Designed miniproteins, single chains, continued (4). Designs and how they scored, part 77

Each design is a single chain, and the fold is of that chain. pLDDT is the mean over its residues in the fold that is shown.

## One batch from the design tools (miniprotein)

Design m14655
Fold by ESMFold2-Fast:
Structure m14655 (fold): chain A 80 residues (1-80)
Amino acid sequence: MKERLDELERKIRELMEEAQKAFDSGNKEKIESIIKKLQELVDELRRLKAESTDPEVQQRADELISLAEETIKQLKEYLK
């Protein structure tokens, strides 16, 4: 479970870096693509949380879900 969380955290951070580059270039299509990918990772984290009875795994998953959802909100505001 910890390895899976580390992998998901890495993917989220990679997408956040891609989002910054898309902001710099004004690439709205890339930003929309990143939002979709972040939403998929949130869904995966929610499944992982639901399948785990480990409080540490659940807490870490919640933290990553919050980080990803906050990023999605910021990206959606930029697209308005």
Scores: mean pLDDT 83

Design m14656
Fold by ESMFold2-Fast:
Structure m14656 (fold): chain A 93 residues (1-93)
Amino acid sequence: SEEEIKELEERIEKLREELKKTIDEILELDPNNKRAHELRFELEVLEGLIDIARAIGKRTGDLEFLIEQLKRLEKELEELLEEAKALLEELKA
């Protein structure tokens, strides 16, 4: 549904902002941290995939495809955020 897509996009945007902030905090503590740079690259790739999924959904009207792709991308963002938070905690210890 359009409401489900809106709720998914709001959750994805919140995850993107929190992940970017967490990566930025890691790079403030350790500017040459290889994993933080890799996480930033992976975030940029996922942002591109979100844009592609939105473009396909808009062009085709296939809302089921869009919802499926957004749910998958939300899960991948959650996993990257968990990893980034763990790395940040390790660097603060």
Scores: mean pLDDT 89

Design m14657
Fold by ESMFold2-Fast:
Structure m14657 (fold): chain A 70 residues (1-70)
Amino acid sequence: SSIFEEAKKLVDELLEKNPDASLQDLRGLTNQRVQELSHEHNLSVDETRKLNNYAIDYLDERYKKRLKEK
């Protein structure tokens, strides 16, 4: 699987493990986990930035959907 699919799974796990966390907190945790993933896979600064942007966009969309659930 691609590193982008790993980033999606990471975001899904953060949302599951932190049901009461704010979007700001989840973005912070996502940034931290993307940095860890970047280090593990020896990504460049530019690759890390692209991966982080992708993960944050995915997080934002998933979080919006969670807020609309009643």
Scores: mean pLDDT 85

Design m14658
Fold by ESMFold2-Fast:
Parts: C-alpha cells; sequence; structure tokens
Structure m14658 (fold): chain A 100 residues (1-100)
C-alpha cells in the first residue's frame, strides 16, 4: 500500500523505527483530516481509515506542505526537529515521484 511505502521511506530517510515513522505519517494525516472538517473522534477515525486505504497524490502533496510549515516553525525553536522534518519531506517527495 502507499501508506506502507510512506512509513518505510520515512523510516529509511529519517533514521527512525517503523513505529516512529508510523507516528509521523499519522500526525500528518491528523492535520489533513482536521482540515477536511472532521469534528468528532469518530469522524476522524473513519476518515483516517479511508485515507490510509486510498492515499492520493493530492494527500501526499498536502503532507509535504504540512511538513514544510512545521519545519519553518521548528527551525526557530529546535534545529534537530527541523532536520528531522527535512528528511521526512525528502521521503514524501520520493514516494510522490514513484507515484507519478
Amino acid sequence: SIYEKLVKKIAEKAGLSEEEAELAVNSLLAVIIKKKGAKTVEEMKKMAEEIKKNISIEDIEEMIKIAEEAKEKASETDEEDAKLLEKIIEALEEVLEELK
């Protein structure tokens, strides 16, 4: 699945465990779900399962945008977090290129 490709690529590029990479992907998905208007925990769970099964090119592009914004904020407070986000962005961009 595209979800598994994202997890694996983030783990490889960012030097994270697969569990840590899953947390990173799930954090990005949570932002997307909230932007799509999910208001309750049940709506968020349903949208998360739907997106995980059918991750689109547009979803990955939104993940990159979210990660870039997070990196800008992190660069002012924590250089290590900013570097980690840069590696996550690289991983997302590589998966996006594989899907084009």
Scores: mean pLDDT 83

Design m14659
Fold by ESMFold2-Fast:
Structure m14659 (fold): chain A 60 residues (1-60)
Amino acid sequence: PGKVEVPEDATPEEKEIAKAASKVGISGSLEELKEFFADDTPEAKKDKKRVEEELEKMKK
């Protein structure tokens, strides 16, 4: 499992995204996560989709 470090001033949405990302094995800082999601590579798009799916499961 991954671990995404979240600053104290992060929004609730950013904290949820970071938690979903850590559950799918992504590690790093929240800044790095945002940079990966801003990237238009196929790899970044796949990771974004995985995080979105996990976030949907979490909101239940």
Scores: mean pLDDT 74

Design m14660
Fold by ESMFold2-Fast:
Structure m14660 (fold): chain A 78 residues (1-78)
Amino acid sequence: AAPAEITISDDEVRVTDLDALEAAAAEVPDALAAHIVRVLRERGTDVLSVEELIELLRERGADAAADALEAALARARA
């Protein structure tokens, strides 16, 4: 299977292959990747601002994933 990739920056999140990432995420249900793929598919986009993604993850009940992303963003901005 092709490796799926998530790129997280201060401004946006990009997923290289949503189908491959979704398949991988199904094998690891607690992975951050599962929540990101779900949000991106629902939005119909492979790119979101980091702030929009955090908000959408919290709306979906993925608070742990949102907290992890917020912490990574805070570290990058420090």
Scores: mean pLDDT 58

Design m14661
Fold by ESMFold2-Fast:
Structure m14661 (fold): chain A 104 residues (1-104)
Amino acid sequence: IEEEVKAAYERGRITAEELIKQGKFDEALELARRHVEAARKYVEKSKEALKNGDIEKAKEYARQALVHAAFALGIAETLRKAGIDVSEIIEEARKVYEEAKKLL
């Protein structure tokens, strides 16, 4: 899972770099927000699966949440380096990342 999370972060970084080159800062920002939202939905699915006794599905959803959160962090950190204020998105992505880690 650590390799998968690292790969997701790098994909986010590369995607943001390409969008920044094109002047598409708003698209990169929106993409990061969508992945934070996806991560939150997977956290909720993981919690629901755990309540239903499906530990395998709970772990699978938690892994998906981590991957989405890592991708969002990759985008947000790249935007931050470009001088865009993304502090709120970074904070939100970190919170959902930590919540997903606790569900594994």
Scores: mean pLDDT 88

Design m14662
Fold by ESMFold2-Fast:
Structure m14662 (fold): chain A 99 residues (1-99)
Amino acid sequence: SREEIRALIRELAPELSDELIDYIVDIVLAIEPRAPGREREIAERLVDFVKENNIRTPEELRDLLRVLGPRGLALLLTREDPDPALREAIAAALAEFLA
């Protein structure tokens, strides 16, 4: 699963550093238990967010997540393609992940 998610993210965004990809993988794996079988969609949404915000490092992503908070990021990740169940899953998982 981890290796498959990493390979997917690398295909979606070959320009991202290995360290940033690994951090995105950790976030996807934190969310997946609350949204089973949706790891590809979660990874795609996170990659789009990272690219739209010109995030280059794990530290930049972590800092932005702390500013937005779990609910803020969940809202942004589901803004263009609304999914209330996925939004709640992301918010809950990120609250745990960032604690």
Scores: mean pLDDT 86

Design m14663
Fold by ESMFold2-Fast:
Structure m14663 (fold): chain A 72 residues (1-72)
Amino acid sequence: IRDFVIETLEKMLKLSREEAVETLRRLLDYLRAQGAPRWLIDFVEGLLELVEAGHFEEAKQVAKALIDYLKS
């Protein structure tokens, strides 16, 4: 799970807003299917909401923080 989340979020940082939305939706489906921790599902749901609301640069900063946390 961890490595896939890191890879997906790093990929998202290089995408357009619309591609990032699709990528985050697929990540959410994957996390739910894997029985990921509730906090991680909620966090990614929050990222998706930020991107959909047009706060894409803020969402990228939040995603970078999660990547750093998961790598530590």
Scores: mean pLDDT 83

Design m14664
Fold by ESMFold2-Fast:
Structure m14664 (fold): chain A 93 residues (1-93)
Amino acid sequence: SEEAENQRLEEEAEKHRDLFERLLEELRPLAEEYLAAKVDPKEAMKELLLELARKMGLSEEEIEEIERLAEEDPLEAQRLLVKLALERLRKKE
Protein backbone atom coordinates (compact mmCIF):
# COMPACT_ATOMS: atom_id res chain seq x y z
CA SER A 1 0.00 0.00 0.00
CA GLU A 2 1.06 3.60 -0.55
CA GLU A 3 0.75 4.29 3.20
CA ALA A 4 3.14 1.44 4.11
CA GLU A 5 5.51 2.51 1.31
CA ASN A 6 5.49 6.14 2.53
CA GLN A 7 6.21 4.97 6.09
CA ARG A 8 9.18 2.90 4.88
CA LEU A 9 10.48 5.92 2.93
CA GLU A 10 10.20 8.14 6.05
CA GLU A 11 12.06 5.57 8.22
CA GLU A 12 14.85 5.20 5.62
CA ALA A 13 15.10 9.00 5.24
CA GLU A 14 15.40 9.33 9.04
CA LYS A 15 18.23 6.76 9.05
CA HIS A 16 20.09 8.76 6.39
CA ARG A 17 19.15 12.26 7.64
CA ASP A 18 22.83 13.28 7.85
CA LEU A 19 23.47 12.47 4.17
CA PHE A 20 20.25 14.16 2.98
CA GLU A 21 21.04 17.31 5.02
CA ARG A 22 24.53 17.42 3.49
CA LEU A 23 23.17 17.04 -0.06
CA LEU A 24 20.59 19.80 0.55
CA GLU A 25 23.34 22.13 1.85
CA GLU A 26 25.41 21.40 -1.29
CA LEU A 27 22.39 22.40 -3.41
CA ARG A 28 21.69 25.62 -1.45
CA PRO A 29 24.02 27.83 -3.58
CA LEU A 30 22.34 26.56 -6.77
CA ALA A 31 18.86 27.21 -5.32
CA GLU A 32 19.93 30.74 -4.30
CA GLU A 33 21.36 31.34 -7.80
CA TYR A 34 18.05 30.31 -9.40
CA LEU A 35 16.08 32.57 -7.03
CA ALA A 36 18.42 35.51 -7.77
CA ALA A 37 18.06 34.88 -11.54
CA LYS A 38 14.25 34.81 -11.05
CA VAL A 39 13.96 31.42 -12.75
CA ASP A 40 10.41 30.05 -12.84
CA PRO A 41 9.83 28.02 -9.60
CA LYS A 42 8.74 24.92 -11.57
CA GLU A 43 11.89 25.02 -13.74
CA ALA A 44 14.07 25.70 -10.67
CA MET A 45 12.56 22.67 -8.89
CA LYS A 46 13.15 20.47 -11.96
CA GLU A 47 16.82 21.54 -12.22
CA LEU A 48 17.38 21.02 -8.47
CA LEU A 49 15.86 17.51 -8.65
CA LEU A 50 18.10 16.64 -11.62
CA GLU A 51 21.22 17.96 -9.87
CA LEU A 52 20.34 15.98 -6.71
CA ALA A 53 19.85 12.85 -8.85
CA ARG A 54 23.32 13.35 -10.38
CA LYS A 55 24.90 13.82 -6.93
CA MET A 56 23.21 10.60 -5.74
CA GLY A 57 24.83 8.73 -8.66
CA LEU A 58 21.63 7.82 -10.52
CA SER A 59 22.01 6.46 -14.06
CA GLU A 60 21.40 8.64 -17.14
CA GLU A 61 18.21 6.62 -17.82
CA GLU A 62 16.92 7.23 -14.26
CA ILE A 63 17.75 10.97 -14.55
CA GLU A 64 15.88 11.19 -17.90
CA GLU A 65 12.84 9.49 -16.32
CA ILE A 66 12.88 11.98 -13.42
CA GLU A 67 13.15 14.87 -15.93
CA ARG A 68 10.16 13.60 -17.95
CA LEU A 69 8.09 13.03 -14.79
CA ALA A 70 9.03 16.46 -13.37
CA GLU A 71 7.51 18.19 -16.42
CA GLU A 72 4.13 16.45 -15.79
CA ASP A 73 4.11 15.99 -11.99
CA PRO A 74 6.98 17.46 -9.90
CA LEU A 75 5.73 15.72 -6.72
CA GLU A 76 5.84 12.28 -8.38
CA ALA A 77 9.34 13.13 -9.70
CA GLN A 78 10.43 14.01 -6.14
CA ARG A 79 8.93 10.73 -4.84
CA LEU A 80 10.76 8.69 -7.51
CA LEU A 81 14.05 10.49 -6.74
CA VAL A 82 13.72 9.74 -2.99
CA LYS A 83 12.91 6.07 -3.77
CA LEU A 84 15.93 5.64 -6.07
CA ALA A 85 18.23 7.57 -3.70
CA LEU A 86 17.21 5.34 -0.76
CA GLU A 87 17.82 2.19 -2.86
CA ARG A 88 21.35 3.47 -3.60
CA LEU A 89 21.96 4.16 0.11
CA ARG A 90 20.76 0.65 1.09
CA LYS A 91 23.21 -0.95 -1.37
CA LYS A 92 26.14 0.98 0.16
CA GLU A 93 26.29 -1.65 2.95
Scores: mean pLDDT 70

Design m14665
Fold by ESMFold2-Fast:
Formats: sequence, structure tokens, C-alpha cells
Structure m14665 (fold): chain A 68 residues (1-68)
Amino acid sequence: SALDEALARLKAVADEFLARETDPRRRAGVRRLLADVEATVADPSVPEARKLATVEGATRLLLKEMAE
């Protein structure tokens, strides 16, 4: 599904970020972001379109923080 593909992309980007990031505060921030996304995705009251938007938003945020 589009949600499963978006989640796979988010995990790949987050893994890349955490592999390169040495700052413990920035690492903690990414882990909190992932926990918030997981909570939203696990919530049965949240529509799938909102879950997808949340996952895609998190991916964009991480890519912005990883600006080379």
C-alpha cells in the first residue's frame, strides 16, 4: 500500500540520519519524531490519508535536516 511504501521510505531516511548523526539531542529528536509517527499510524481513529500525510511529512522534515 502507499502507506507501507511511505513507512519503508521514512525508516530508510531515519536509518541514514541516525547512522551519520553524532549529536545525542538531534538523535533523541528523530527518535521522538518516529515514536509520534508510530503512535499516529497505530491509532485506529486516524484516517489512512492522515496517516500517509503524517509519514510523508516526517520524511520531508528529516530530508530537510539532512541537507548536504
Scores: mean pLDDT 87

Design m14666
Fold by ESMFold2-Fast:
Structure m14666 (fold): chain A 72 residues (1-72)
Amino acid sequence: MEEELEKLKEEFEKALKEGDVEKAAEVFRRMLEIDKEEASRFAEEQIVRLAHTDPELAKKAAEAFRKILEEM
């Protein structure tokens, strides 16, 4: 499980760097199924980093992830 979560974290980071918010959201849902607390913490950390380089993309990603958390 921890190894699977680490692979998903790498996919999530890559998707965000590529600007693929839809893929990042899909990976985020899978991360939440494994460890909701760690998934949320990691996503927040990545959004904060992204906000320094691409604030518009960070905002879109944050809105998508917030919607996922509200639907759970």
Scores: mean pLDDT 82

Design m14667
Fold by ESMFold2-Fast:
Structure m14667 (fold): chain A 60 residues (1-60)
Amino acid sequence: MMSAEEAAKRAAEGLKAGDIGTAAEGAAQLVRLGYSAEEAAELIAKAGGDPKQARTLAEA
């Protein structure tokens, strides 16, 4: 099972590469670990993802 750090990094990398599937997988894993969409978006932003894109992805 991916750690929260790995999931956030995967989502951020997916966003940078334009790979929506990879980005969504990372965001979904954060939510599955018990993070809210807002918390998941913050973790993705810390991993290097754009904050606006991270918020949209986590709410999907």
Scores: mean pLDDT 77

Design m14668
Fold by ESMFold2-Fast:
Structure m14668 (fold): chain A 68 residues (1-68)
Amino acid sequence: SLEELQKIAEEAEKKIREIAPDATVTVSIDANGVLTVRVEGPALTPEQREKVAKIFSEAVKKIEELKK
């Protein structure tokens, strides 16, 4: 459902904000389960980028499981 998809996006957004507290982070999801992450502000460090990528990958896996 869209509600479950939005919950996944919200949890991912919260985790990314913890990794990049000085940035403006927006995570959105459409009805087809396409997740979009926008990070505005200072350039992320390599370590921050790696952590964000892991959070994104886990969110995508959860979305794929909900589509079954």
Scores: mean pLDDT 80

Design m14669
Fold by ESMFold2-Fast:
Structure m14669 (fold): chain A 84 residues (1-84)
Amino acid sequence: SLEEVLELLAEYFERLADHYEESHPELAKALREFADALRNNASIEEIRKLIEKIVELIEKYFPEGAEDVRKNFEELLKYLEELR
């Protein structure tokens, strides 16, 4: 179900936020806000804004990986739109 998928994704991004908590606290915060939005089935527009914030932080801290991260989030957003 959509609810089960959103819960699994939220758990994944919460664990990722924990990983970055000490080294990149702004990124960790953005990832937690994203996980919370997924868990609460936020609008696609709200999810898109949170993705943009995360990608901007990845471009700042990990520029070499930013293109792959952007592509993965674009695929995730498309998948979420198809489930609605």
Scores: mean pLDDT 86

Design m14670
Fold by ESMFold2-Fast:
Structure m14670 (fold): chain A 61 residues (1-61)
Amino acid sequence: TPRDEIERLRRLMEEVRRGMREWEARETDPVLREEARRAVDEGLAVMEKEIRELEKIAKDL
């Protein structure tokens, strides 16, 4: 269901945030840290947009 998919995406986003924190703790290059943060932020923004679309579908049920 759309609600199950929203829950799956929210869980995935938390896993991505955790992985990023662990990676940042090991990486000392400030340029790589900035590039990775940008890429992760863009990916998370896409997931948030998908969640918003699914929330609209769930409301119509």
Scores: mean pLDDT 83

Design m14671
Fold by ESMFold2-Fast:
Structure m14671 (fold): chain A 84 residues (1-84)
Amino acid sequence: SEAAEILRAVLITALDRGKKEEVAEELEKYGKSKDPKIREAAAIAAGYLAKVDPELAKPVIEKMTKDKDPKTQKIAKKVLEEMK
């Protein structure tokens, strides 16, 4: 999805600009999206947040490991394993 690719790029760019708290809030919002492609993009961006601030990222990622979309769940579980 074009929208999902743009969302991922925007969130990663915001992280590069030091907006980690704002990114965490956006990930909570987009992690609840009805569009699984948007939730997948949010899970990927959560992986980037985890490299910057694992404590801030962990609760968002843990919620995503319970997502009904198999791809979102798989991405989130992989990120959580890489944080160990």
Scores: mean pLDDT 85

Design m14672
Fold by ESMFold2-Fast:
Structure m14672 (fold): chain A 63 residues (1-63)
Amino acid sequence: MKLTKEQYEKLKEAAEKLAKDPNAEVDFSDVPPEIREAMLAAIKGDEEARQKLAELLSKYVEK
């Protein structure tokens, strides 16, 4: 399943908000659960989740 351009932009905005304020409320309703979980774990400093997020984004954005 491919991410739409709009979903990818929303992910970038969410990551920027969470980087500035870890307690920021962001809407992930349009994002696949797998990507959302990996992003949240990566922001918390999980190195394995960061690598997994990169692979997931590559699969959904590029083929």
Scores: mean pLDDT 67

Design m14673
Fold by ESMFold2-Fast:
Structure m14673 (fold): chain A 95 residues (1-95)
Amino acid sequence: SMEARLREAYEVGRRYGELVRRMEALAARYAAGDPSARAEWAELAKEEASILDEMEEIAKDPELGRAALDGFVEALGLPEAERERLRAELDATLA
């Protein structure tokens, strides 16, 4: 059903947002010379590639793409104004 696909798209977007936050934290630790961060870098990059493949399939449907964006911005904890701006830009692009 479309409802199930929208929910799944939202979840993928949310996972991508959480991954981005984890990679930002890891990048800061890596730059600081944390030896444990170096070991984790390649694994997070592989996880990102896998999620981006899922996002590519979702992006083929504009409605699913919007749901994924909503999940992504929620997971990032972006300010309301920034969330509204990104959604407006996506809607303008898909018009």
Scores: mean pLDDT 81

Design m14674
Fold by ESMFold2-Fast:
Structure m14674 (fold): chain A 58 residues (1-58)
Amino acid sequence: GDAEEYEARAREIALEGGLDEAGATAVGGMVRQTTLEHGREAGEEALRRMEESLARNL
């Protein structure tokens, strides 16, 4: 579902940004929880902010 897809994507973004596996797992879990509690749009916004942060650091 959306929460699972966004969790996986958040984990990928976190690893690309230089977080270790524990950090990537924590971030993935936060995005999953946000999506489950506040809906798809909130999860999508969290992913977008992470992607923007990574792009600024590259």
Scores: mean pLDDT 80

Design m14675
Fold by ESMFold2-Fast:
Structure m14675 (fold): chain A 100 residues (1-100)
Amino acid sequence: SEEEMRRRLEEIVATVPEELRELYRVLAEAYFEFQKLLEEAKKLNVEEAIKKIEEAQKKIAEVAERYERGELSPEEAKEEVERITKEYKEEVEKLLEEAK
């Protein structure tokens, strides 16, 4: 359920140092959003959507790694994750809509 999935996100965020929680919440929300899209893409057997979701998840992970290395400020990392999430979500949702 949505509520149960939100609880899971909060549990993940709780394992992160307090000063990083806002950024990691955005990261967790993005990963979770793409998990929902991945499930739908698999149900509809849309291989192109599955590949796009995996690409988005990889790019988000790379942003998280760059932040951990001190290459990005918290705001820059958050902005990059939000940009990637929005762009790929729009592309994936379009592919899924065309498959219906």
Scores: mean pLDDT 80

Design m14676
Fold by ESMFold2-Fast:
Structure m14676 (fold): chain A 57 residues (1-57)
Amino acid sequence: SAMSRAILEQMAAARERVVSLADLEKLYREIIQQLNFFVSSEEAFRKAVAELVEKAG
């Protein structure tokens, strides 16, 4: 998650130099939505794995 967030932030900064200012808000919102999705997915996966290990032990 931390690495993914850092990469997405670097990509956002790079895009600021190329795309028009009119697109900035839309790009930031898309990045934030993707970041939230990844965080939620990672948490769900980690929890599922922990439960599986607990039941196996």
Scores: mean pLDDT 67

Design m14677
Fold by ESMFold2-Fast:
Structure m14677 (fold): chain A 60 residues (1-60)
Amino acid sequence: SEVLKLVEELVELYLKASKEQQKIFEEKMKEVTEETEKNLLPSLEEAKAMVKEIIEALKA
């Protein structure tokens, strides 16, 4: 679960980041999501769902 650990750290940084840094983070996360859809193993699809839920919560 190294990917999930990195995601958790990134989310914590995002919550503490400035609005400008949050926009950069969102752009990077979109690129990661697009790339992972092509290369992720089935076991990592749950990780994507968790990331999407966290992103939606942060945008609320």
Scores: mean pLDDT 64

Design m14678
Fold by ESMFold2-Fast:
Structure m14678 (fold): chain A 63 residues (1-63)
Amino acid sequence: SEEAAELLQREAGLSREEAEKAVEGVRTLIDEGWSREQIVQLLQRDLGLSREQAERVVELVEE
């Protein structure tokens, strides 16, 4: 979602294009059956997001 991309730009320092690709990647992981916890841990590790920020990204991408 646009809100998830904006959060990633602000908190992870991604460009708009990079943030949109990251959102698409999260959606793909959800569709492939990754758990919310696995995706949250991946976002924290790879993008340096806090747990709260990573959980918000997953929530925004789910709908």
Scores: mean pLDDT 85

Design m14679
Fold by ESMFold2-Fast:
Structure m14679 (fold): chain A 56 residues (1-56)
Amino acid sequence: SAKRELMQQMIFAHAQSVLYRMKSLYTPDPSEAAALRAQAESLDRQGAALEAQVQA
């Protein structure tokens, strides 16, 4: 179903966000770390938007 697919996409987005955030913590280059953190924040926002669609 559409809602089940959205739920799976939401979970995937949040999981990827966690991985990018963790990678940013272990990255010695400040510029690269900032880019990884920005990607994690983008994935968190995507996950939140998908969560809103699931609850609709």
Scores: mean pLDDT 85

Design m14680
Fold by ESMFold2-Fast:
Structure m14680 (fold): chain A 79 residues (1-79)
Amino acid sequence: MSKEQLEEAISLLDEAIKALEQGNVEKAISILEELEEKFKDDLGISGAAERAKKLAEQGNVEEAIELLRQTKASLESLL
């Protein structure tokens, strides 16, 4: 993955985390769907986005945030 693609994924993950922290689940789901589509060939990113979306839809917002923070940290370690 290019540095530019990594930075885009990190940015979208950060936006999703902020949306969930603000209680805007609909916005977070939209961002997570964008992550799944843009990074569908990256099973780590797309899988985390799919799982976080499912957790958020089930009301497990804290678990969704924790998963997204872990995913973001892993990607930041590659920069």
Scores: mean pLDDT 87

Design m14681
Fold by ESMFold2-Fast:
Structure m14681 (fold): chain A 85 residues (1-85)
Amino acid sequence: MTHTYEVTVTIENTGDKPATVNLVKRDAETGEVLEVLATATIAAGESKTIKVTLTFEDGSPLEYRLELVDPNAKVKITSLEATEL
């Protein structure tokens, strides 16, 4: 069965320089990136909200991750909400 979720994530850049984050869909077994769903560049000291619709099938090895383009960037997740549609 297919499940659809509305996901809202708020990310704060706590560092001194812009940070870029990607929301990626991965295969949880292989680690392969299947899709980049969203990209946000957040200025130093600012917050941005990403709102996406995520879909997966029962038994599918799907994983959704927020990943830093620069691994030295300083960010934190301040809010995460997920609602099944």
Scores: mean pLDDT 80

Design m14682
Fold by ESMFold2-Fast:
Structure m14682 (fold): chain A 66 residues (1-66)
Amino acid sequence: MEKVRAAGAIAVLALEGEGGEYARRGQEAAEKGDFETGARYVREGGRLAGDEALGAGAEATILRLA
């Protein structure tokens, strides 16, 4: 939980608008145990915000917990 929360918080803090909303939904999905959905949402959040590296890093972190 704490690692997933940290990754999600970093993504949300760096993203705004649609990107931030996607990152938040990804965090919620991962906290429910849906790591695949969580990873996809944070990656799309990063892409939409123009920070694909941040999104990819958050995706990798969530997938390591699966």
Scores: mean pLDDT 69

Design m14683
Fold by ESMFold2-Fast:
Structure m14683 (fold): chain A 89 residues (1-89)
Amino acid sequence: DVVRFPVPEPLSEEEKAELRRALTSTPGIGPADAEAIVRALETGEVPAEDVPRFRSLAPALEAVADRLYEQGYKRAAGLLGLLLAALRL
């Protein structure tokens, strides 16, 4: 099944650039994974076929969310948190 989560406000281009940087600098997250995650945060949807991969990345994504929050990118961190909460359902 498709996983859906709310996106209350779209990320800016600067926030997306920092999100991509945080994702691609994290061991275990490849460029294709990072782009899929950015797309999910833009759309509020994880395609059914991508759900198992996103669940396998959850610990790494929690670390990314924590780093973004500490760096002041609270909206990007919050959207990752909403994605992670939806993946746990």
Scores: mean pLDDT 85

Design m14684
Fold by ESMFold2-Fast:
Structure m14684 (fold): chain A 87 residues (1-87)
Amino acid sequence: SAKELIEKAKEILSKLDSPSADRAIEAIDEALKKYEQKDYEGAIEYLRFAIAEARRLAISDGKEKEAEEVIKLLEKAIELLKQEQKE
């Protein structure tokens, strides 16, 4: 499910001591709140913010492998949320 992918991304980020990881986690927490409210557009917007912060892990912090895994998980979650919006 989208929630399982988002939670897995959060777990990976939580093992990283980085301000970019912390900001990505904050965005993920907001996305999960929107998801529970069935605000899938809001959830997708916050997941996009989390992806932007994960890209900073690759570029600024040298955490390329972890960043790539997080980005892939969040991109898959966004695709699933878009499908949940379509009847």
Scores: mean pLDDT 82

Design m14685
Fold by ESMFold2-Fast:
Structure m14685 (fold): chain A 63 residues (1-63)
Amino acid sequence: KVDLDEALDRAVQAMLAGNKEEAERIIDEFAKKAGIVLTDKQREALLKTLENAVEEQRRRAAA
């Protein structure tokens, strides 16, 4: 099943668990299954967005 929302949610969960490699793998697998060719710039932007979301959630959990 190809679902961007599901893939992004799984990637965020992987990063919250401290597994950045798993999050990157999830995004790469989603793009491959969806037939989406991510440019290096687009891939970097998506990972940056995930990092920002994870950081915000960690900050709330720590506060």
Scores: mean pLDDT 74

Design m14686
Fold by ESMFold2-Fast:
Structure m14686 (fold): chain A 68 residues (1-68)
Amino acid sequence: NAQELAEKLKKDPKLYEEARRLATEHSRRGAEIQRADGSVVGSPEAGRHFAEAVRLGKLILEAEGIAA
């Protein structure tokens, strides 16, 4: 449950910082893969990294109490 994970992030500052770092890392890796691929439609691998970054970003926002 994403809500339970968000609550865990809120209670654990180290886990929260790890989630933020991981979201940033996935976004960066996605961009690197996309650049290396050079395609206009994008790479499936890059897409997976971007999807994970979005998922983690939503958990972080929920932990901050801002939005889902």
Scores: mean pLDDT 74

Design m14687
Fold by ESMFold2-Fast:
Structure m14687 (fold): chain A 69 residues (1-69)
Amino acid sequence: SDALRAQIGQLLDTAEQHLAQGTPENQKQARQDVAQAVALREAGLAAGQVVTDPEQHRRLGDLSRRFSE
């Protein structure tokens, strides 16, 4: 859906901005934004929707890997 795609995009943009600021609290907020984007994408895919474009998918994958424990 357009609304879901837009929300995922905003979460990715916000996560990248938080990471650029470089504080521990901003990095925590970036992790939460990425986790929310992943959850929204997974929920959309489970509902049979295409929710991210290829560029959003690459950005989400990069950010998710950066926060893997």
Scores: mean pLDDT 79

Design m14688
Fold by ESMFold2-Fast:
Structure m14688 (fold): chain A 69 residues (1-69)
Amino acid sequence: HMHPAIEKAIELLNKIAEWAGLPPIEVTLDKEVQEKLLKEYGDHPITLLMGISRLLGLKGLAPKIEIKE
């Protein structure tokens, strides 16, 4: 299951995408990726949103994105 702060970050990311006229993004994060994000960006939804956005930029944007270590 996803950490609540990470869930909130993904929810905010999709609201921004909707506002910008972009399709919603389905993001699945492994426990290891979640732990790394929490360690690097803390447990705040805004800082996690920045971390997730950067990670998506490195993997390429797609409607469905699965991020694994």
Scores: mean pLDDT 72

Design m14689
Fold by ESMFold2-Fast:
Structure m14689 (fold): chain A 81 residues (1-81)
Amino acid sequence: MYKVTIEVEFERPENLAPLLRRIHEAAQKAGAKRLRYTRVDEYRATVEAEFPSKEQAEKLADLMVEAAREAGAKRVTVTIE
């Protein structure tokens, strides 16, 4: 099982909810086995998803980073383990 952790920071807190929805939909469509998100503060959140294969984890990490940038993220950090 491969764990993808995405940390997102926004200049505008109103951008966070639309992004989390897009990440959730993308992860579920791709067959994530577990999905969890934590809102750290008004400007930051973390999303964790688990995938059965490394290739799925890597492809979806890239899509999630793209979605975050499109939603106006100031900073995005992705870890796969």
Scores: mean pLDDT 75

Design m14690
Fold by ESMFold2-Fast:
Structure m14690 (fold): chain A 119 residues (1-119)
Amino acid sequence: MREKLLELTEANMKEILRDPNSEVTKQVSDLLNASSLAEALKLASTLLGVPESTIRKALQEKKGLETAEQLKEHLVKVADSSSIPAVAVLLELLGVLADISQEELEELAERLEKEVEAE
């Protein structure tokens, strides 16, 4: 799980960094505007490559997020704190699922930005 989660999330973050109007960026926007928890979990499952049940459990146990409104409020705050909102949302979800520290997530984001800049 962790290896596949990290690989897919890194690929999706690089896609956003290469093109802010990419399909991945639109999918993150759809996640932030999801009308139900089930819809949000389905979109997150597609973006992260892990089962909906795994995401639901991690959000509930690690963040106390049980409703679509709570999830939306949390992810909007994360997006609003970043110059690259879609990347920030994916990093937050990756951190929750893989139990990665904020410092390690910031190092990952900087590494991916440098890799894309070097292309």
Scores: mean pLDDT 82

